Designed miniproteins, single chains, continued (5). Designs and how they scored, part 3

Each design is a single chain, and the fold is of that chain. pLDDT is the mean over its residues in the fold that is shown.

## One batch from the design tools (miniprotein)

Design m16071
Fold by ESMFold2-Fast:
Structure m16071 (fold): chain A 72 residues (1-72)
Amino acid sequence: IEELAKQAKLSPELVRELERRVGGDATRAILQSVVDMKPKTAKEAEELARRMEAVVLNGRRVREEQRAEAAK
């Protein structure tokens, strides 16, 4: 994770916050997405990471609701 954070130009503090909110697997996916998008500045990387976090959280909520409906 720390290697991806370095490549994404993200602070260790932001990465720790991501892990606390979305877990390690989702944090790795977010970091990889940010790296793939090749942000030019640390600020751009932070904005991309926050956007990806929102997408992950929204996707989890939608999938959980859909699975709950299907499981009944």
Scores: mean pLDDT 72

Design m16072
Fold by ESMFold2-Fast:
Parts: C-alpha cells; structure tokens; sequence
Structure m16072 (fold): chain A 114 residues (1-114)
C-alpha cells in the first residue's frame, strides 16, 4: 500500500507537469495517455486504496479532461472521459458516492463536446 501511494504521488506530479507544459504550448498527448492509463490501472488493482487518494486521482483526471475540452483537443478529451468512465465503474462497489460524482462530471464534459 505505501509503495502504491508513492507511485500515485509520482504519477500525480508527472500529470501536473504535463498539464503545465501543455498550457505553455508543449503538449505531449502520448505521455498524457500513458500516465492516465497508469493511474486507472492502479485504481483497478487497488480497490482498498484510501478514498482521499482515489478522490485526488479523480480530481486530476477531471481537471485534465476539462483542459482538453477547453483546448479543442477532442481526441484527448474523449480518451480521458473514457478513462473516467472506467474509474467510475470500479468505484461503484467501494465508493458509490464518488462514482456518482464522477459520472455527473462526465455527463457535463460530454455535453460540451456535443
């Protein structure tokens, strides 16, 4: 668990860096996809992860999706939204309130892409 939490924090730092670089005009969509996929995999493999860590991961993915939509990167936005859908399904069993929150935010993001 402690090593998993460390891996999450390292992935959060990497995602924050990638978003900051993208905001400066240096987008790396392949690396963003890789980091997002790794975060989803960690949530999937660790259902007993602390709720606060799951919430922090979800908040970062939602922020990234929001930015992708605002930047007109429909391809990347749809990829992140699909990742959020997978996370929401995983959360339904252990953290149903967080799962519902994620689904509501997905619906809002999809409405903006339509």
Amino acid sequence: MEEVEKEYRELFAELDRLLAEWAQGRADPDRIREVVSRIVELIKKNPDLPLDLKREAVQRLLTLAEYAVSAGREDLARFIIEALREVSKILEGKDPELAAEVQARIDELEARLA
Scores: mean pLDDT 85

Design m16073
Fold by ESMFold2-Fast:
Structure m16073 (fold): chain A 112 residues (1-112)
Amino acid sequence: SMEEIKEKAKEAMRKVVEEDGGPLTKELVQKMVDAAIAAAQEFSGIPLPILSVEVVEDPSLEKPVILGDGTEELTATTRNLTVLYNPKASIETIIDSIADQIARLVMAVKEA
């Protein structure tokens, strides 16, 4: 289910955060997103044909936003992700929102 994929993505991201032990940086968010994608693919069995992940700080955002090929729409044909995050947001807010968006991407690919 989407909820199970989301939970696996959250578990993977929390592990990355615990192992890093440092502050919320672009480099940490990059590792978190990479881990979320890998965990979502492993659990679902659905390959995500993602070629690149770019992380960008946006202090105006309440929650992180993932753009697919420059758009807010994540589809079965999405190849490049841009992850916009607020460095002042809580790490749990970032984890929850990224996991939700990655789970939605997996469901879009599965239903295509």
Scores: mean pLDDT 85

Design m16074
Fold by ESMFold2-Fast:
Structure m16074 (fold): chain A 86 residues (1-86)
Amino acid sequence: MIKSVEVVSVEEVDGLRRVTVSATFTDASARKYIVVGPVTEPFGPISSSNDKVMTGTFTLASSEPATVVVIAEAKSGEVDVATLTV
């Protein structure tokens, strides 16, 4: 279900890291989530459906490593997970 995950950009804005991640999927109908931790501001999982690409932008504390978790769930209940450190 997950085909690729990539970091599109990492920039420093007002002392914070702004990270943009793009994930590509083989199944457009799968439920898709991007979860980031640790995060400096409260936000829940970013989710989309019916798209083969999902892009999320996150604001993180400067110099803190963060793990990005991409989750895809097919209608069959099969789950695919990919992780990326930023």
Scores: mean pLDDT 71

Design m16075
Fold by ESMFold2-Fast:
Structure m16075 (fold): chain A 81 residues (1-81)
Amino acid sequence: SHLLELLEEIVEALEKEDVETTIELLEKLANSPEASPEFQERVRRIVDLLRSVLDNPSALKALLEELKEYFKEEIERLKKE
């Protein structure tokens, strides 16, 4: 699945704390036809949130860790479907 591959790439970028790549991959996810409209909207909000904390390193690191756990859970959910 292209969606599953994209989610795994997002988790990899988050593990590396590569913010630029994470945002790029999230924008691709928000435009993925395999993602539901509700999930696309959620991902757009995640991008907005991530951009809002770029100037706060401690908040950014905490958000990246939270997003990593969120997307790992989404991967596991999709593997069961």
Scores: mean pLDDT 85

Design m16076
Fold by ESMFold2-Fast:
Structure m16076 (fold): chain A 90 residues (1-90)
Amino acid sequence: SSPKATIVGKTDHPSVLAAMEAAREGGVEDITVIPDDEKVLDENPTAHITSDDLDFIQRLADALSQLPYVESVRITQLPDGRYRLTVVMK
């Protein structure tokens, strides 16, 4: 399967734009943005990026963790064998 980034949020939000740029820089062409709960955008916007390519996820996590607007990053292995990178923005 091809690597795919699924980002939760609004396309014009700074954290979403940063996640899209990082995914494109990592070679992901298929980027999907889905709306989060539109009633309340949390003060710490969160992006979820899923892939079956652990090397891609690890490289992306390293790059994002060094950015001043990123609060934290976590990698979770999903039951279906894919990996999820959770990025919490400042």
Scores: mean pLDDT 66

Design m16077
Fold by ESMFold2-Fast:
Structure m16077 (fold): chain A 94 residues (1-94)
Amino acid sequence: GKKIEEIIEELLQDEEISKKLEEIAKLKNIPEKIEAVLNLLEEIMKQYELSLGSAIILAGYLLEKAGVDEETLRKLQPWLNEKVEEIYNKVQAE
């Protein structure tokens, strides 16, 4: 598969994905941002072949771009890893 850095570059060039990220960044509530980012991540995983590790890295990147601060991301990391793994397993089963 493609390296995560290449996937991120392609995603940033995608007008639809970029627009979705801008709309998520406008959300004022952190839980709503997280839910919207995880939904977007599931859509991306269905279109791109990602390893679990790449999916976890992408989730963190998308949350940061959506305006979730680094300290909040560090506190959420164990929970985020578990949720990304749940989504990954769901996509692989489809």
Scores: mean pLDDT 80

Design m16078
Fold by ESMFold2-Fast:
Structure m16078 (fold): chain A 72 residues (1-72)
Amino acid sequence: MSLNELGRKAIEAAREGNAEELEKILLEMVKIDPVAALVAAHEVIEVAREVGNEESARAAEKAMKEALKAVK
C-alpha cells in the first residue's frame, strides 16, 4: 500500500470516527516513513477537530509522538 493511499485512508478513518483503524494506519506509516507520518498525523488532527472527533485526534497525537521518536 502506498504512503498516499495510507494517508487518504487515515483521513477517511478520522472523518468516520474509527480511531482504532486510524491509529493502525498512522503507526504503519511511521514504520515506512516517519516524516510522512508526522505530516499525515498533523493533517488528521486538523480534520478530526473540524468534524469534532476527539478520539481520532488523540489517536493521531499518539502516532505523532511515535513518529517524533523515529525521526530523531
Scores: mean pLDDT 80

Design m16079
Fold by ESMFold2-Fast:
Structure m16079 (fold): chain A 82 residues (1-82)
Amino acid sequence: SLAEEARKRAEEAERRAREAAEGTADQQLSMANELIELGGELFQQGMAASPEDAATLLEALRRVLEAARRLREQAKKMMEEA
């Protein structure tokens, strides 16, 4: 289902974000940008989805954007220390 796909995409995004967090500031910013693009896709899908799926898609969006935010904050701190 659309909801199941969104949940899996959010889980994969969180996994990729954890891997990127172990890398360079540039790698973290690159991943954050990819997650923001994914967030845009999830938002568009959520707006077009049935009410049953919309809540799950919006929660997946929230998770993906939170992962991107954390990567950006960590990258900023790393750049300030360099």
Scores: mean pLDDT 86

Design m16080
Fold by ESMFold2-Fast:
Structure m16080 (fold): chain A 72 residues (1-72)
Amino acid sequence: FLALAERLFALADTDGDGVASKEELRAAAEALGISQETLDAALKRIEANGDGTADLGEIAAAIAATEGARAA
C-alpha cells in the first residue's frame, strides 16, 4: 500500500513541496486508476485537517484503511 501511496503522492505533489491538494489528488488517482473509495478516504483525511492538503502519511493511512478492510 505504501508504494501506491508514494506513486499517488508523487503525481499529486507536482511542486515537490511535500503536500498535495484535493484537485491534485483527484487527478493523480484518476491517472493511476485508483478506486473511488480510496480517493474518497484520502479526501476525508484532508477535510479533517481543515487546510485542504494531505501528506504522504495521510494518503498511506487512507489506502491502508480502505484496502485492509476490503481484504479482511
Scores: mean pLDDT 69

Design m16081
Fold by ESMFold2-Fast:
Structure m16081 (fold): chain A 89 residues (1-89)
Amino acid sequence: GPGGSEAAARAAEGAREAGRGLIEAGMPVARAVGLALLAVGGAINAQLKGDREAEERAARGAEEGARRAREGDAEGAVRALTEAGRAGS
Protein backbone atom coordinates (compact mmCIF):
# COMPACT_ATOMS: atom_id res chain seq x y z
CA GLY A 1 0.00 0.00 0.00
CA PRO A 2 1.03 3.65 -0.34
CA GLY A 3 3.63 4.80 2.20
CA GLY A 4 3.71 1.51 4.11
CA SER A 5 6.11 -1.38 4.44
CA GLU A 6 6.09 -4.41 6.73
CA ALA A 7 9.44 -3.41 8.27
CA ALA A 8 8.21 0.14 9.00
CA ALA A 9 5.06 -1.29 10.64
CA ARG A 10 7.22 -3.61 12.78
CA ALA A 11 9.41 -0.64 13.78
CA ALA A 12 6.31 1.33 14.86
CA GLU A 13 4.92 -1.62 16.88
CA GLY A 14 8.30 -2.36 18.51
CA ALA A 15 8.78 1.33 19.38
CA ARG A 16 5.26 1.48 20.90
CA GLU A 17 5.93 -1.63 23.03
CA ALA A 18 9.38 -0.34 24.10
CA GLY A 19 7.93 3.06 25.05
CA ARG A 20 5.13 1.43 27.06
CA GLY A 21 7.61 -0.81 28.87
CA LEU A 22 9.86 2.17 29.69
CA ILE A 23 6.87 4.15 31.06
CA GLU A 24 5.87 1.11 33.18
CA ALA A 25 9.49 1.00 34.47
CA GLY A 26 9.16 4.63 35.68
CA MET A 27 10.59 6.65 32.78
CA PRO A 28 8.91 10.05 32.28
CA VAL A 29 6.24 9.77 29.55
CA ALA A 30 7.74 12.58 27.40
CA ARG A 31 11.18 10.89 27.34
CA ALA A 32 9.77 7.43 26.55
CA VAL A 33 7.57 8.86 23.75
CA GLY A 34 10.57 10.83 22.39
CA LEU A 35 12.68 7.65 22.21
CA ALA A 36 9.86 5.73 20.50
CA LEU A 37 9.41 8.54 17.95
CA LEU A 38 13.20 8.58 17.33
CA ALA A 39 13.08 4.86 16.40
CA VAL A 40 10.03 5.37 14.14
CA GLY A 41 11.84 8.35 12.56
CA GLY A 42 14.77 6.06 11.69
CA ALA A 43 12.42 3.68 9.87
CA ILE A 44 10.70 6.57 8.02
CA ASN A 45 14.09 8.07 7.04
CA ALA A 46 15.23 4.68 5.67
CA GLN A 47 11.93 4.26 3.77
CA LEU A 48 12.21 7.76 2.22
CA LYS A 49 15.75 6.86 1.04
CA GLY A 50 14.53 3.51 -0.38
CA ASP A 51 17.02 1.71 1.89
CA ARG A 52 15.24 -1.56 2.71
CA GLU A 53 18.19 -2.91 4.71
CA ALA A 54 18.11 0.23 6.91
CA GLU A 55 14.31 -0.18 7.36
CA GLU A 56 14.94 -3.76 8.55
CA ARG A 57 17.68 -2.51 10.94
CA ALA A 58 15.22 0.05 12.38
CA ALA A 59 12.57 -2.67 12.82
CA ARG A 60 15.04 -5.00 14.57
CA GLY A 61 16.31 -2.17 16.78
CA ALA A 62 12.78 -1.24 17.86
CA GLU A 63 11.94 -4.93 18.53
CA GLU A 64 15.18 -5.29 20.55
CA GLY A 65 14.16 -2.17 22.52
CA ALA A 66 10.80 -3.78 23.34
CA ARG A 67 12.49 -7.03 24.41
CA ARG A 68 15.01 -5.25 26.67
CA ALA A 69 12.30 -3.07 28.24
CA ARG A 70 10.31 -6.27 29.05
CA GLU A 71 13.46 -7.76 30.66
CA GLY A 72 13.91 -4.64 32.85
CA ASP A 73 16.99 -3.46 30.90
CA ALA A 74 16.03 0.20 30.50
CA GLU A 75 19.59 1.22 29.44
CA GLY A 76 19.64 -1.49 26.75
CA ALA A 77 16.17 -0.41 25.55
CA VAL A 78 17.31 3.25 25.27
CA ARG A 79 20.40 2.13 23.31
CA ALA A 80 18.38 -0.07 20.93
CA LEU A 81 15.80 2.70 20.22
CA THR A 82 18.63 5.23 19.65
CA GLU A 83 20.34 2.85 17.17
CA ALA A 84 16.98 2.32 15.39
CA GLY A 85 16.72 6.12 15.12
CA ARG A 86 20.07 6.21 13.29
CA ALA A 87 18.96 3.71 10.62
CA GLY A 88 19.29 5.15 7.11
CA SER A 89 21.68 7.90 8.26
Scores: mean pLDDT 83

Design m16082
Fold by ESMFold2-Fast:
Structure m16082 (fold): chain A 110 residues (1-110)
Amino acid sequence: MSVEELLEAAERAIEAGDLETALRYLRQLLEYAKAGKMSEAQILRAFELARRLYRRAVEAGDLETAREAAELALEIAKEYLKISKDVSAAIGRVLRAIGDLLDVELRLKE
């Protein structure tokens, strides 16, 4: 499966509420990002999809999937920071991912 096919499949899984399938596709995208096989725009799209998965999981009350999605978004944001020409914007994405992860960790302790 190509990167574009994985991005489209992840988006469709999120829209369908198939959070586990979306998480699986986004994990594959992270491995492609780590291998240097994704463009800056593709990594950014994967980041936004991981954050959308996080929000959907929180809305569904699936805090375990929300935590995994937030951790994944942070790892994708780190890969984006490595290749981004706009370091300030990339740092902003890392900070947003940390905020989401902190929120879900605090919810899991309640």
Scores: mean pLDDT 86

Design m16083
Fold by ESMFold2-Fast:
Structure m16083 (fold): chain A 87 residues (1-87)
Amino acid sequence: RPLSEEEQKKLKEEMLKKLEELLEELKREGAPEEAIEEVEVMIKILKEAPLEELIREAKTEEVVMALTGVYKDLELGRKLLEELERK
């Protein structure tokens, strides 16, 4: 079943929360500045772009990998990955 617009919005919010938690953990652990910047860029992209556009225009491996990493922890993420594989 394709994800509804409301399901996609909820998934985006859950992903943002997870990425923000990851950013705080990386800062606490003293991770390299490059790793911190990568997560900040992912958060910015996810905030500014609608999820449908990210799915359609995913030209960079970085965006796909970030989304895939978060999706493994979420039931909604598994459904979205199945939909992406079909397209």
Scores: mean pLDDT 61

Design m16084
Fold by ESMFold2-Fast:
Structure m16084 (fold): chain A 89 residues (1-89)
Amino acid sequence: MEKAQLALNSVRLLIDFMKKSGKDPDKGQLSIALDIVMVGVNEAYKNGDLKLIQEIKDELTQLRNLLKDPAQKDEIDDTIKRIDAMIKS
């Protein structure tokens, strides 16, 4: 649960940064946040916390919609696809 909460907060911090700056996050910042997301989602899934996984997916979708760089949007799409594959297996 603590790692999953960190994952949610990491995505929210990037959203807040984009809203305040009007800029995409640095490539390294996004990559680190998505790694934290996958660690947190794995923990939430093992704990049966599907609601928290859905909240993380919703925040990733919001981040994707704010991003201007198509390559960064693709990184979010790949991350959501990995989450969906985990839930279905």
Scores: mean pLDDT 86

Design m16085
Fold by ESMFold2-Fast:
Structure m16085 (fold): chain A 83 residues (1-83)
Amino acid sequence: SLREEAERLREETELALLGLEGLLRRHGLIDAESEAALARVRELLAEGERAVREGRYEEAVRLYREALRLVEDLLRRRRAELS
């Protein structure tokens, strides 16, 4: 169901965000770009939570997917810098 998909995507996004924040903290990679990206991810997660509360599960899935893509993109870029 869309509700279960939204819940799974939220959990995946939260786990990925935790990993990203840990990476940035461990390597001192917290800059203005990273802070802006983290703020946008948190905004999308909050919007997704609002959509879930309103029963708009399709919208919540879309918002959580966007948040997850942003986290994964930043993780990929920052890991490349550590190579």
Scores: mean pLDDT 87

Design m16086
Fold by ESMFold2-Fast:
Structure m16086 (fold): chain A 79 residues (1-79)
Amino acid sequence: MENLGKLAKENEALGKKGDLVAARNAGILYEELGKKGDKESARKAAKIYDELAQAFASQGREALAAEYRAKAEELEKKA
């Protein structure tokens, strides 16, 4: 679990710099930590997915944006 937390933080930092692949990877890693009982990681995954949904909506990719919004909402219910 500790190694996954470090990888998640590293990918989150890269995502904040504009690396959308790193942002997606951070979301997946935080989601996995959330499934293992880390509520803070579940909340971070939800926020990252919401940010990805907004990015895709701004690109006109409404179906993909809706998918990431649904993922964020489901994780928020568990946080």
Scores: mean pLDDT 79

Design m16087
Fold by ESMFold2-Fast:
Structure m16087 (fold): chain A 80 residues (1-80)
Amino acid sequence: SAEELAREGVEATRLLAEAERLFEETKSSKSASLYTGAALRLTGVLFEAKVKGYGEEVAEAVLADPAATPTSRRIAEGIA
């Protein structure tokens, strides 16, 4: 459902924000893997939402979240 995908998108957005902060601070391979994984998760949720006809609704939920970074915004805008 749109609600489930919006929830997953918000979760991925928050995870990406945390991973981005860790990567900027540490520059470690582990933090890079977490960052890449979070970005791929957000991308997957947004593509699934778009295919199912919920792309705009889910992208708006992601963009409205206070944790949304410039990276999250670029991903959401690029897919929607």
Scores: mean pLDDT 82

Design m16088
Fold by ESMFold2-Fast:
Structure m16088 (fold): chain A 90 residues (1-90)
Amino acid sequence: LTPEQIERIKQLAEEIKKLIEEDPSLSEEVKEELKQLLEKFIAAVEAGNTLEAKKLLQEIHKLLVENITDMEVFEKLYKLLAEMQEIVDA
């Protein structure tokens, strides 16, 4: 990944983190788990470990599907995750 791609992923992760924090339907435990997965994902991306990054994105997606009931919030999060997936797949 280029430095520009890594920076974009970090920006997308901050947007996801903000949406998660602002969602009143998510428990604090789920919010913390999602934040930890995002931190691990950023670390994998910075290390050039794209296989681990892809695995972590799948885990984040699964956790969102299982816990988010607001479809509008889910669609926004899914779009941000999809952009991160496209960068990692490039």
Scores: mean pLDDT 82

Design m16089
Fold by ESMFold2-Fast:
Structure m16089 (fold): chain A 107 residues (1-107)
Amino acid sequence: DEEERKKKEQELAERAGEKYAEFLKKLGKILGIPEEIQEEIAEAVRNNKPLEKEEAQEAFRKISETYKKVKEQIKNKSVKEEDKEIEELIKELEKFKKELEEEYAKL
């Protein structure tokens, strides 16, 4: 049934958004970003809205740059001890993305 497929697609999309929001909050916490800014970024991601506050935009930029840096370090097997917690978060997110892609493929 196409209606059941659409409902499952929506549930998977909501699950993806929530997992990404959770990842951004956890990484933001590690980077010392204020909890109020972490939540603003998470809420914007959950609701697919642009970031309105300049402070939140700067925090998101810092999170994104750190994510790219550590992801490259994982690929090159050069992760520093101080970045191990971030490595674990990225590996958890990538595993979730793979599982989600497999669920989409079954639809």
Scores: mean pLDDT 83

Design m16090
Fold by ESMFold2-Fast:
Structure m16090 (fold): chain A 83 residues (1-83)
Amino acid sequence: SKYKEWSEEEIKKLREKYEELSKKMEEIRERLAAGEPLTKEDRIILLEHNKLDAKLKLYEGSAVESDLEKQLKLIEEELEKLK
């Protein structure tokens, strides 16, 4: 798989960004639990988090690559609409 060719440094950067977005996701979940609406910025964070999750799963081989690639394309299209 082409995703297995990513360097340890590239994967480390993806994991660090995933951790950063996971913290932001917790803040969003807490605000939603309090009855607050999702902002545009919150929606971007949710999509970027999902994008990194799919990329890490592609590297780890934990799911079907074609399904993850389709998911990534849809996430990128939604992000483009929000920017």
Scores: mean pLDDT 79

Design m16091
Fold by ESMFold2-Fast:
Structure m16091 (fold): chain A 94 residues (1-94)
Amino acid sequence: ALERELEEVERELRELGLPEGVIAAAVEFVRELHRASELGDVTPELSRLAIERSARAALEKGDPKLAEEIRALPTDTDLATLLGRIVDRARGVA
């Protein structure tokens, strides 16, 4: 089930020592990537929705700065690339 897969992703990211806001944002991004793959098409609108939901998850974990950085990401790249940028920014890799 999707939720079990998301729980595994969350556990793996937590083992990497990432902040809770980053983990929540990444999990939400993976959920949206799964929805996009089921639809067969990834549009800028779906990418923006994934970004907004990811940013909201970061805010819910008390990380408003990360939420602002997530919202500033471009929507002209695929969801996997956007997820990578979120994780890299949190690690200070830019």
Scores: mean pLDDT 70

Design m16092
Fold by ESMFold2-Fast:
Structure m16092 (fold): chain A 68 residues (1-68)
Amino acid sequence: MLSPEQRAQVEAALDRLVAQGLISRAAAREVLALLEQGRWDEALAVLEREMGPTVGRAALAELRRVVE
């Protein structure tokens, strides 16, 4: 479970990806829900589906950095 601060930071990072056109709003909501459940591997699969494997992995690494 994410803390309120971690959730806000993840939402801000996902909002930036949506604003850049790299991910859809629906995919951003799916990633947030998966991360709140600790389902990081499934969140990576969503990011790789939307952005490709290299960019998706980099985005997940940034989300991990923000949360830890």
Scores: mean pLDDT 84

Design m16093
Fold by ESMFold2-Fast:
Structure m16093 (fold): chain A 65 residues (1-65)
Amino acid sequence: SMMEREKKIEEIKEFAKKEGAKKVEVKDDTLYIYLEPMDHTRASGMALRVIAEALGVIPVKVFYE
């Protein structure tokens, strides 16, 4: 259901924040994750984990600011 998907998206957003994302937002049914550029090694691991959690739920795009 839509409510179950919305709940899962909120869980993924919280997961991304706990993993170290500086900013997380949803636009046009896509999850945008923003990471600090100086944290590339941690960012790579976090991106993979968040993408895995989001599979079948919502597309993910990762950016460095």
Scores: mean pLDDT 79

Design m16094
Fold by ESMFold2-Fast:
Structure m16094 (fold): chain A 99 residues (1-99)
Amino acid sequence: MTKEELLEAAIEEARKIVPELGKKYGLTDEQIQLAIGTVEYALTKLFEEGLLDNLTLEQAIEVARAMAEEAVRTIKEGKLDEAYQRALEAGKKKVDELK
């Protein structure tokens, strides 16, 4: 798997996880779409910084899940302007835990 294929797989998993979590937490369809976009942008940022380079597919999925959970939680709390930054921080923390 290439690094780009790893990013694409993580994004595809986020697109599945975010709607599931969003429905569980009672997010609107618009909030779910915002959460998906937030996680995609944050995952892309981790990829650009080389933080996904040495992860397995399973580890990249764990990172995507951590980011999805944080994005959904932050959006549910009404902190839309913080969603990207908090998702990014959750992803970086999970990457550090998987080293």
Scores: mean pLDDT 85

Design m16095
Fold by ESMFold2-Fast:
Structure m16095 (fold): chain A 119 residues (1-119)
Amino acid sequence: SEVEDAAIETLRKLVPDPAAMKAIEEARKNKSSTAVKVDGYYAAITPPIKRKDADGNEYEIAAAVLTADDGRTAVAVGYKKNGKISSVGVLVDEGRVERIEENPLPTLRLDGAGPAKPA
């Protein structure tokens, strides 16, 4: 799917390691929501989900996660809203944070409601 592809591309940019890419490819083939381990990396990819935000707009989202045996963790999310595809990814390594965002979308309100503003 387009959102899955966007998440995976962002992970590849955060962790440009052939072993990491191999783990991601195996996770994609598995489709079981179970993490796969390849060459010191654990990878999992969520199936794409479709939801509506607080404003009633439909969106599609998928996430990909990569964790290394050395404790590095990368998460990327692909979004599709109003026909536009965006992705954001974060790599955390010993308290250092790297972030990539491609084709940024306006703020996505996932839970929609939130607490109502007090009257």
Scores: mean pLDDT 74

Design m16096
Fold by ESMFold2-Fast:
Structure m16096 (fold): chain A 55 residues (1-55)
Amino acid sequence: GRIIIGDEVYERTEGLTYRNVKTGEEVRFASVQDLVQWLLERKKELGAPTVVVEL
């Protein structure tokens, strides 16, 4: 699984844990709802028109 937000790419490492491929920063979520909230906020912060989520 992979998440693309603007120019940032995150790869799924374990469960709901994702790693930024440029910085190596890891983000972990307790639930799918937390992941969705983070996606919406990050999209807003980056001014990205779209988010792509690969399962």
Scores: mean pLDDT 80

Design m16097
Fold by ESMFold2-Fast:
Structure m16097 (fold): chain A 74 residues (1-74)
Amino acid sequence: SEEQALESALRLLRALAPVVGEELAEAAIAAAREAAATGELTPEQEAILRETEAAIEANREASLAAVEALLAAL
């Protein structure tokens, strides 16, 4: 369901906060929630999500470790 997909995405973004920084992670969470509520992605929200993706890719090993830790906790 859309609610379960959103919850999973928000959990992943929270788990990545140590990698991307808490401020960017919170901005990405807010952008994802707003996009899910409206069905639309503003240019500002898209920029935040792209910056988050770039930070994840730049820190690939730490990102993988964060995802593995999240999966182990589920």
Scores: mean pLDDT 81

Design m16098
Fold by ESMFold2-Fast:
Structure m16098 (fold): chain A 64 residues (1-64)
Amino acid sequence: SMADAEKAVAAAERARELGDGTGAAASAKQAYMAGDIEGAKKAVEYAEEAGGLTAARSGRLAIE
């Protein structure tokens, strides 16, 4: 749902602040499954900013 997508994107931003690239990438998949492709892409960017390049690549592949 839209609410689930918004919650997932917010969780990804929080994960970025904490330096949790894996958590941000997992949230990207959650946003994608909730139907928010745009939010999922932002969550992948948050994973990259958190220094989780491997996790970010996995998240990107999951939403493509």
Scores: mean pLDDT 73

Design m16099
Fold by ESMFold2-Fast:
Structure m16099 (fold): chain A 73 residues (1-73)
Amino acid sequence: SSSAAEAVNAVLRAGAEAARRLAAEGHSPDEIRRAVRETVERLSREAGLSPRDAAVALQMGLREAEALARERA
């Protein structure tokens, strides 16, 4: 549904913001990846996302964190 897609997008934006902030502060790729996972998992639970939508959000969030880490390498 569109509301589920909006919730997934909101969770992803929060994860991306956390990744960018931690990268700007000089955190390691492992620290960024951990923080993104924790943020996405917490917000997915708070938003009541289905297990499938939560898994999609986590996979996409981690992919964004990996892309950011590679740009800094």
Scores: mean pLDDT 80

Design m16100
Fold by ESMFold2-Fast:
Structure m16100 (fold): chain A 78 residues (1-78)
Amino acid sequence: SLEEEVRGIADDAVARIRAAPDVAQVRAIADEALARLNQLLVTAGLQGLAGPRDLPVFEEAKQRIRDTAAATIAALAA
């Protein structure tokens, strides 16, 4: 399902961010994952597979990526 694909992208991104050795790689992984989610929403929307009801799943996934990136950057800066 679209929901499973969105959650899979977020789960993969979160794991990769946590394993990243430096801030530049954390930012690159987060930016890539956020871009992938935005592209998936556009593509699924054009195909009639995504609508307003799906927006919370995308927003939750994006927030998890952003929060994990911020926490990992803070830990690397300490």
Scores: mean pLDDT 88

Design m16101
Fold by ESMFold2-Fast:
Structure m16101 (fold): chain A 78 residues (1-78)
Amino acid sequence: DKELVVDEKGLSATELKKGDRVTIKNTLPEPVEVLDENGVVLLQIPAGGEAVLDTSHLPVGEYTVKAGDKEYKFKVVE
């Protein structure tokens, strides 16, 4: 239902509502990783690929999208 686009400028949204299923679209020419607050890899998304992040099982808090040497942050909120 929700979409989060990863591009060279960062993320299309900085907050996701807990309980939403979010399609993460990686438009970069390299794979990206979604990490929790402790640096644990939750998802790996291939170059030009998509993955669904189900936020219902995620704690409220800060998350990181790691794209090569760059890191972008988003929050899961109630």
Scores: mean pLDDT 85

Design m16102
Fold by ESMFold2-Fast:
Structure m16102 (fold): chain A 74 residues (1-74)
Amino acid sequence: SDEDEKALLNELQRLARTGEEMSVLVELAGEAYSMYKKGVPLEEIEKRVRERGLARGLPEEVIERFIEAFRKYV
């Protein structure tokens, strides 16, 4: 829902330390949500997010907190 999407975005804003990190997190959130709506298993989405986040230079701790937030709002 729009409310859940806004709540997720607010949590991402709290996790991001820079505007660059925020841009990457928003992109990952959109990709993850799109995969979820297409019926991709959550485990596969999480693996994809970890791989993409690391490739984009996000700290592992930020990636794991993002995944936790995503699970809460899907």
Scores: mean pLDDT 81

Design m16103
Fold by ESMFold2-Fast:
Structure m16103 (fold): chain A 71 residues (1-71)
Amino acid sequence: MTEEERKARLTAILAQVAEEAGHHDYAAEIRRLGPQASLEALRKAAQVVGDGNWSEEALEEAVRIIRESAA
């Protein structure tokens, strides 16, 4: 799997988690910015969501990491 394929996969997983939680705006933003973010940022975002008790705060932090990397 290439770096681009791994970024696409992590972006899809994170967006699906946000969508399943009812945060459609976060899911849309993750899908838009994910391809522009670094692989390391996407891995950190996934770790925050997967490592913590699933909460709005964890998802918000994940989106923040993706935004900062995509800028």
Scores: mean pLDDT 79

Design m16104
Fold by ESMFold2-Fast:
Structure m16104 (fold): chain A 70 residues (1-70)
Amino acid sequence: SNDVSILQSILAQVQAAPDLATARQIIRNAIADNDFSDAVRSALQKMLTLPDKDAIIAGLRAQIIVLQRQ
């Protein structure tokens, strides 16, 4: 699935982000710029409510693993 490659790119961008606000903007742009499945879009929207950048990184890694096992 193309979603795995896109999420891996987003993960790299979030890891390089200097702060939580930048990480959240990367996620918002990803939701806007990509035609994700409803499950992936919902997961990314929930990541916007997470309290810190490390939690977003953990969420992205978990979502990539879920997609790789499908």
Scores: mean pLDDT 87

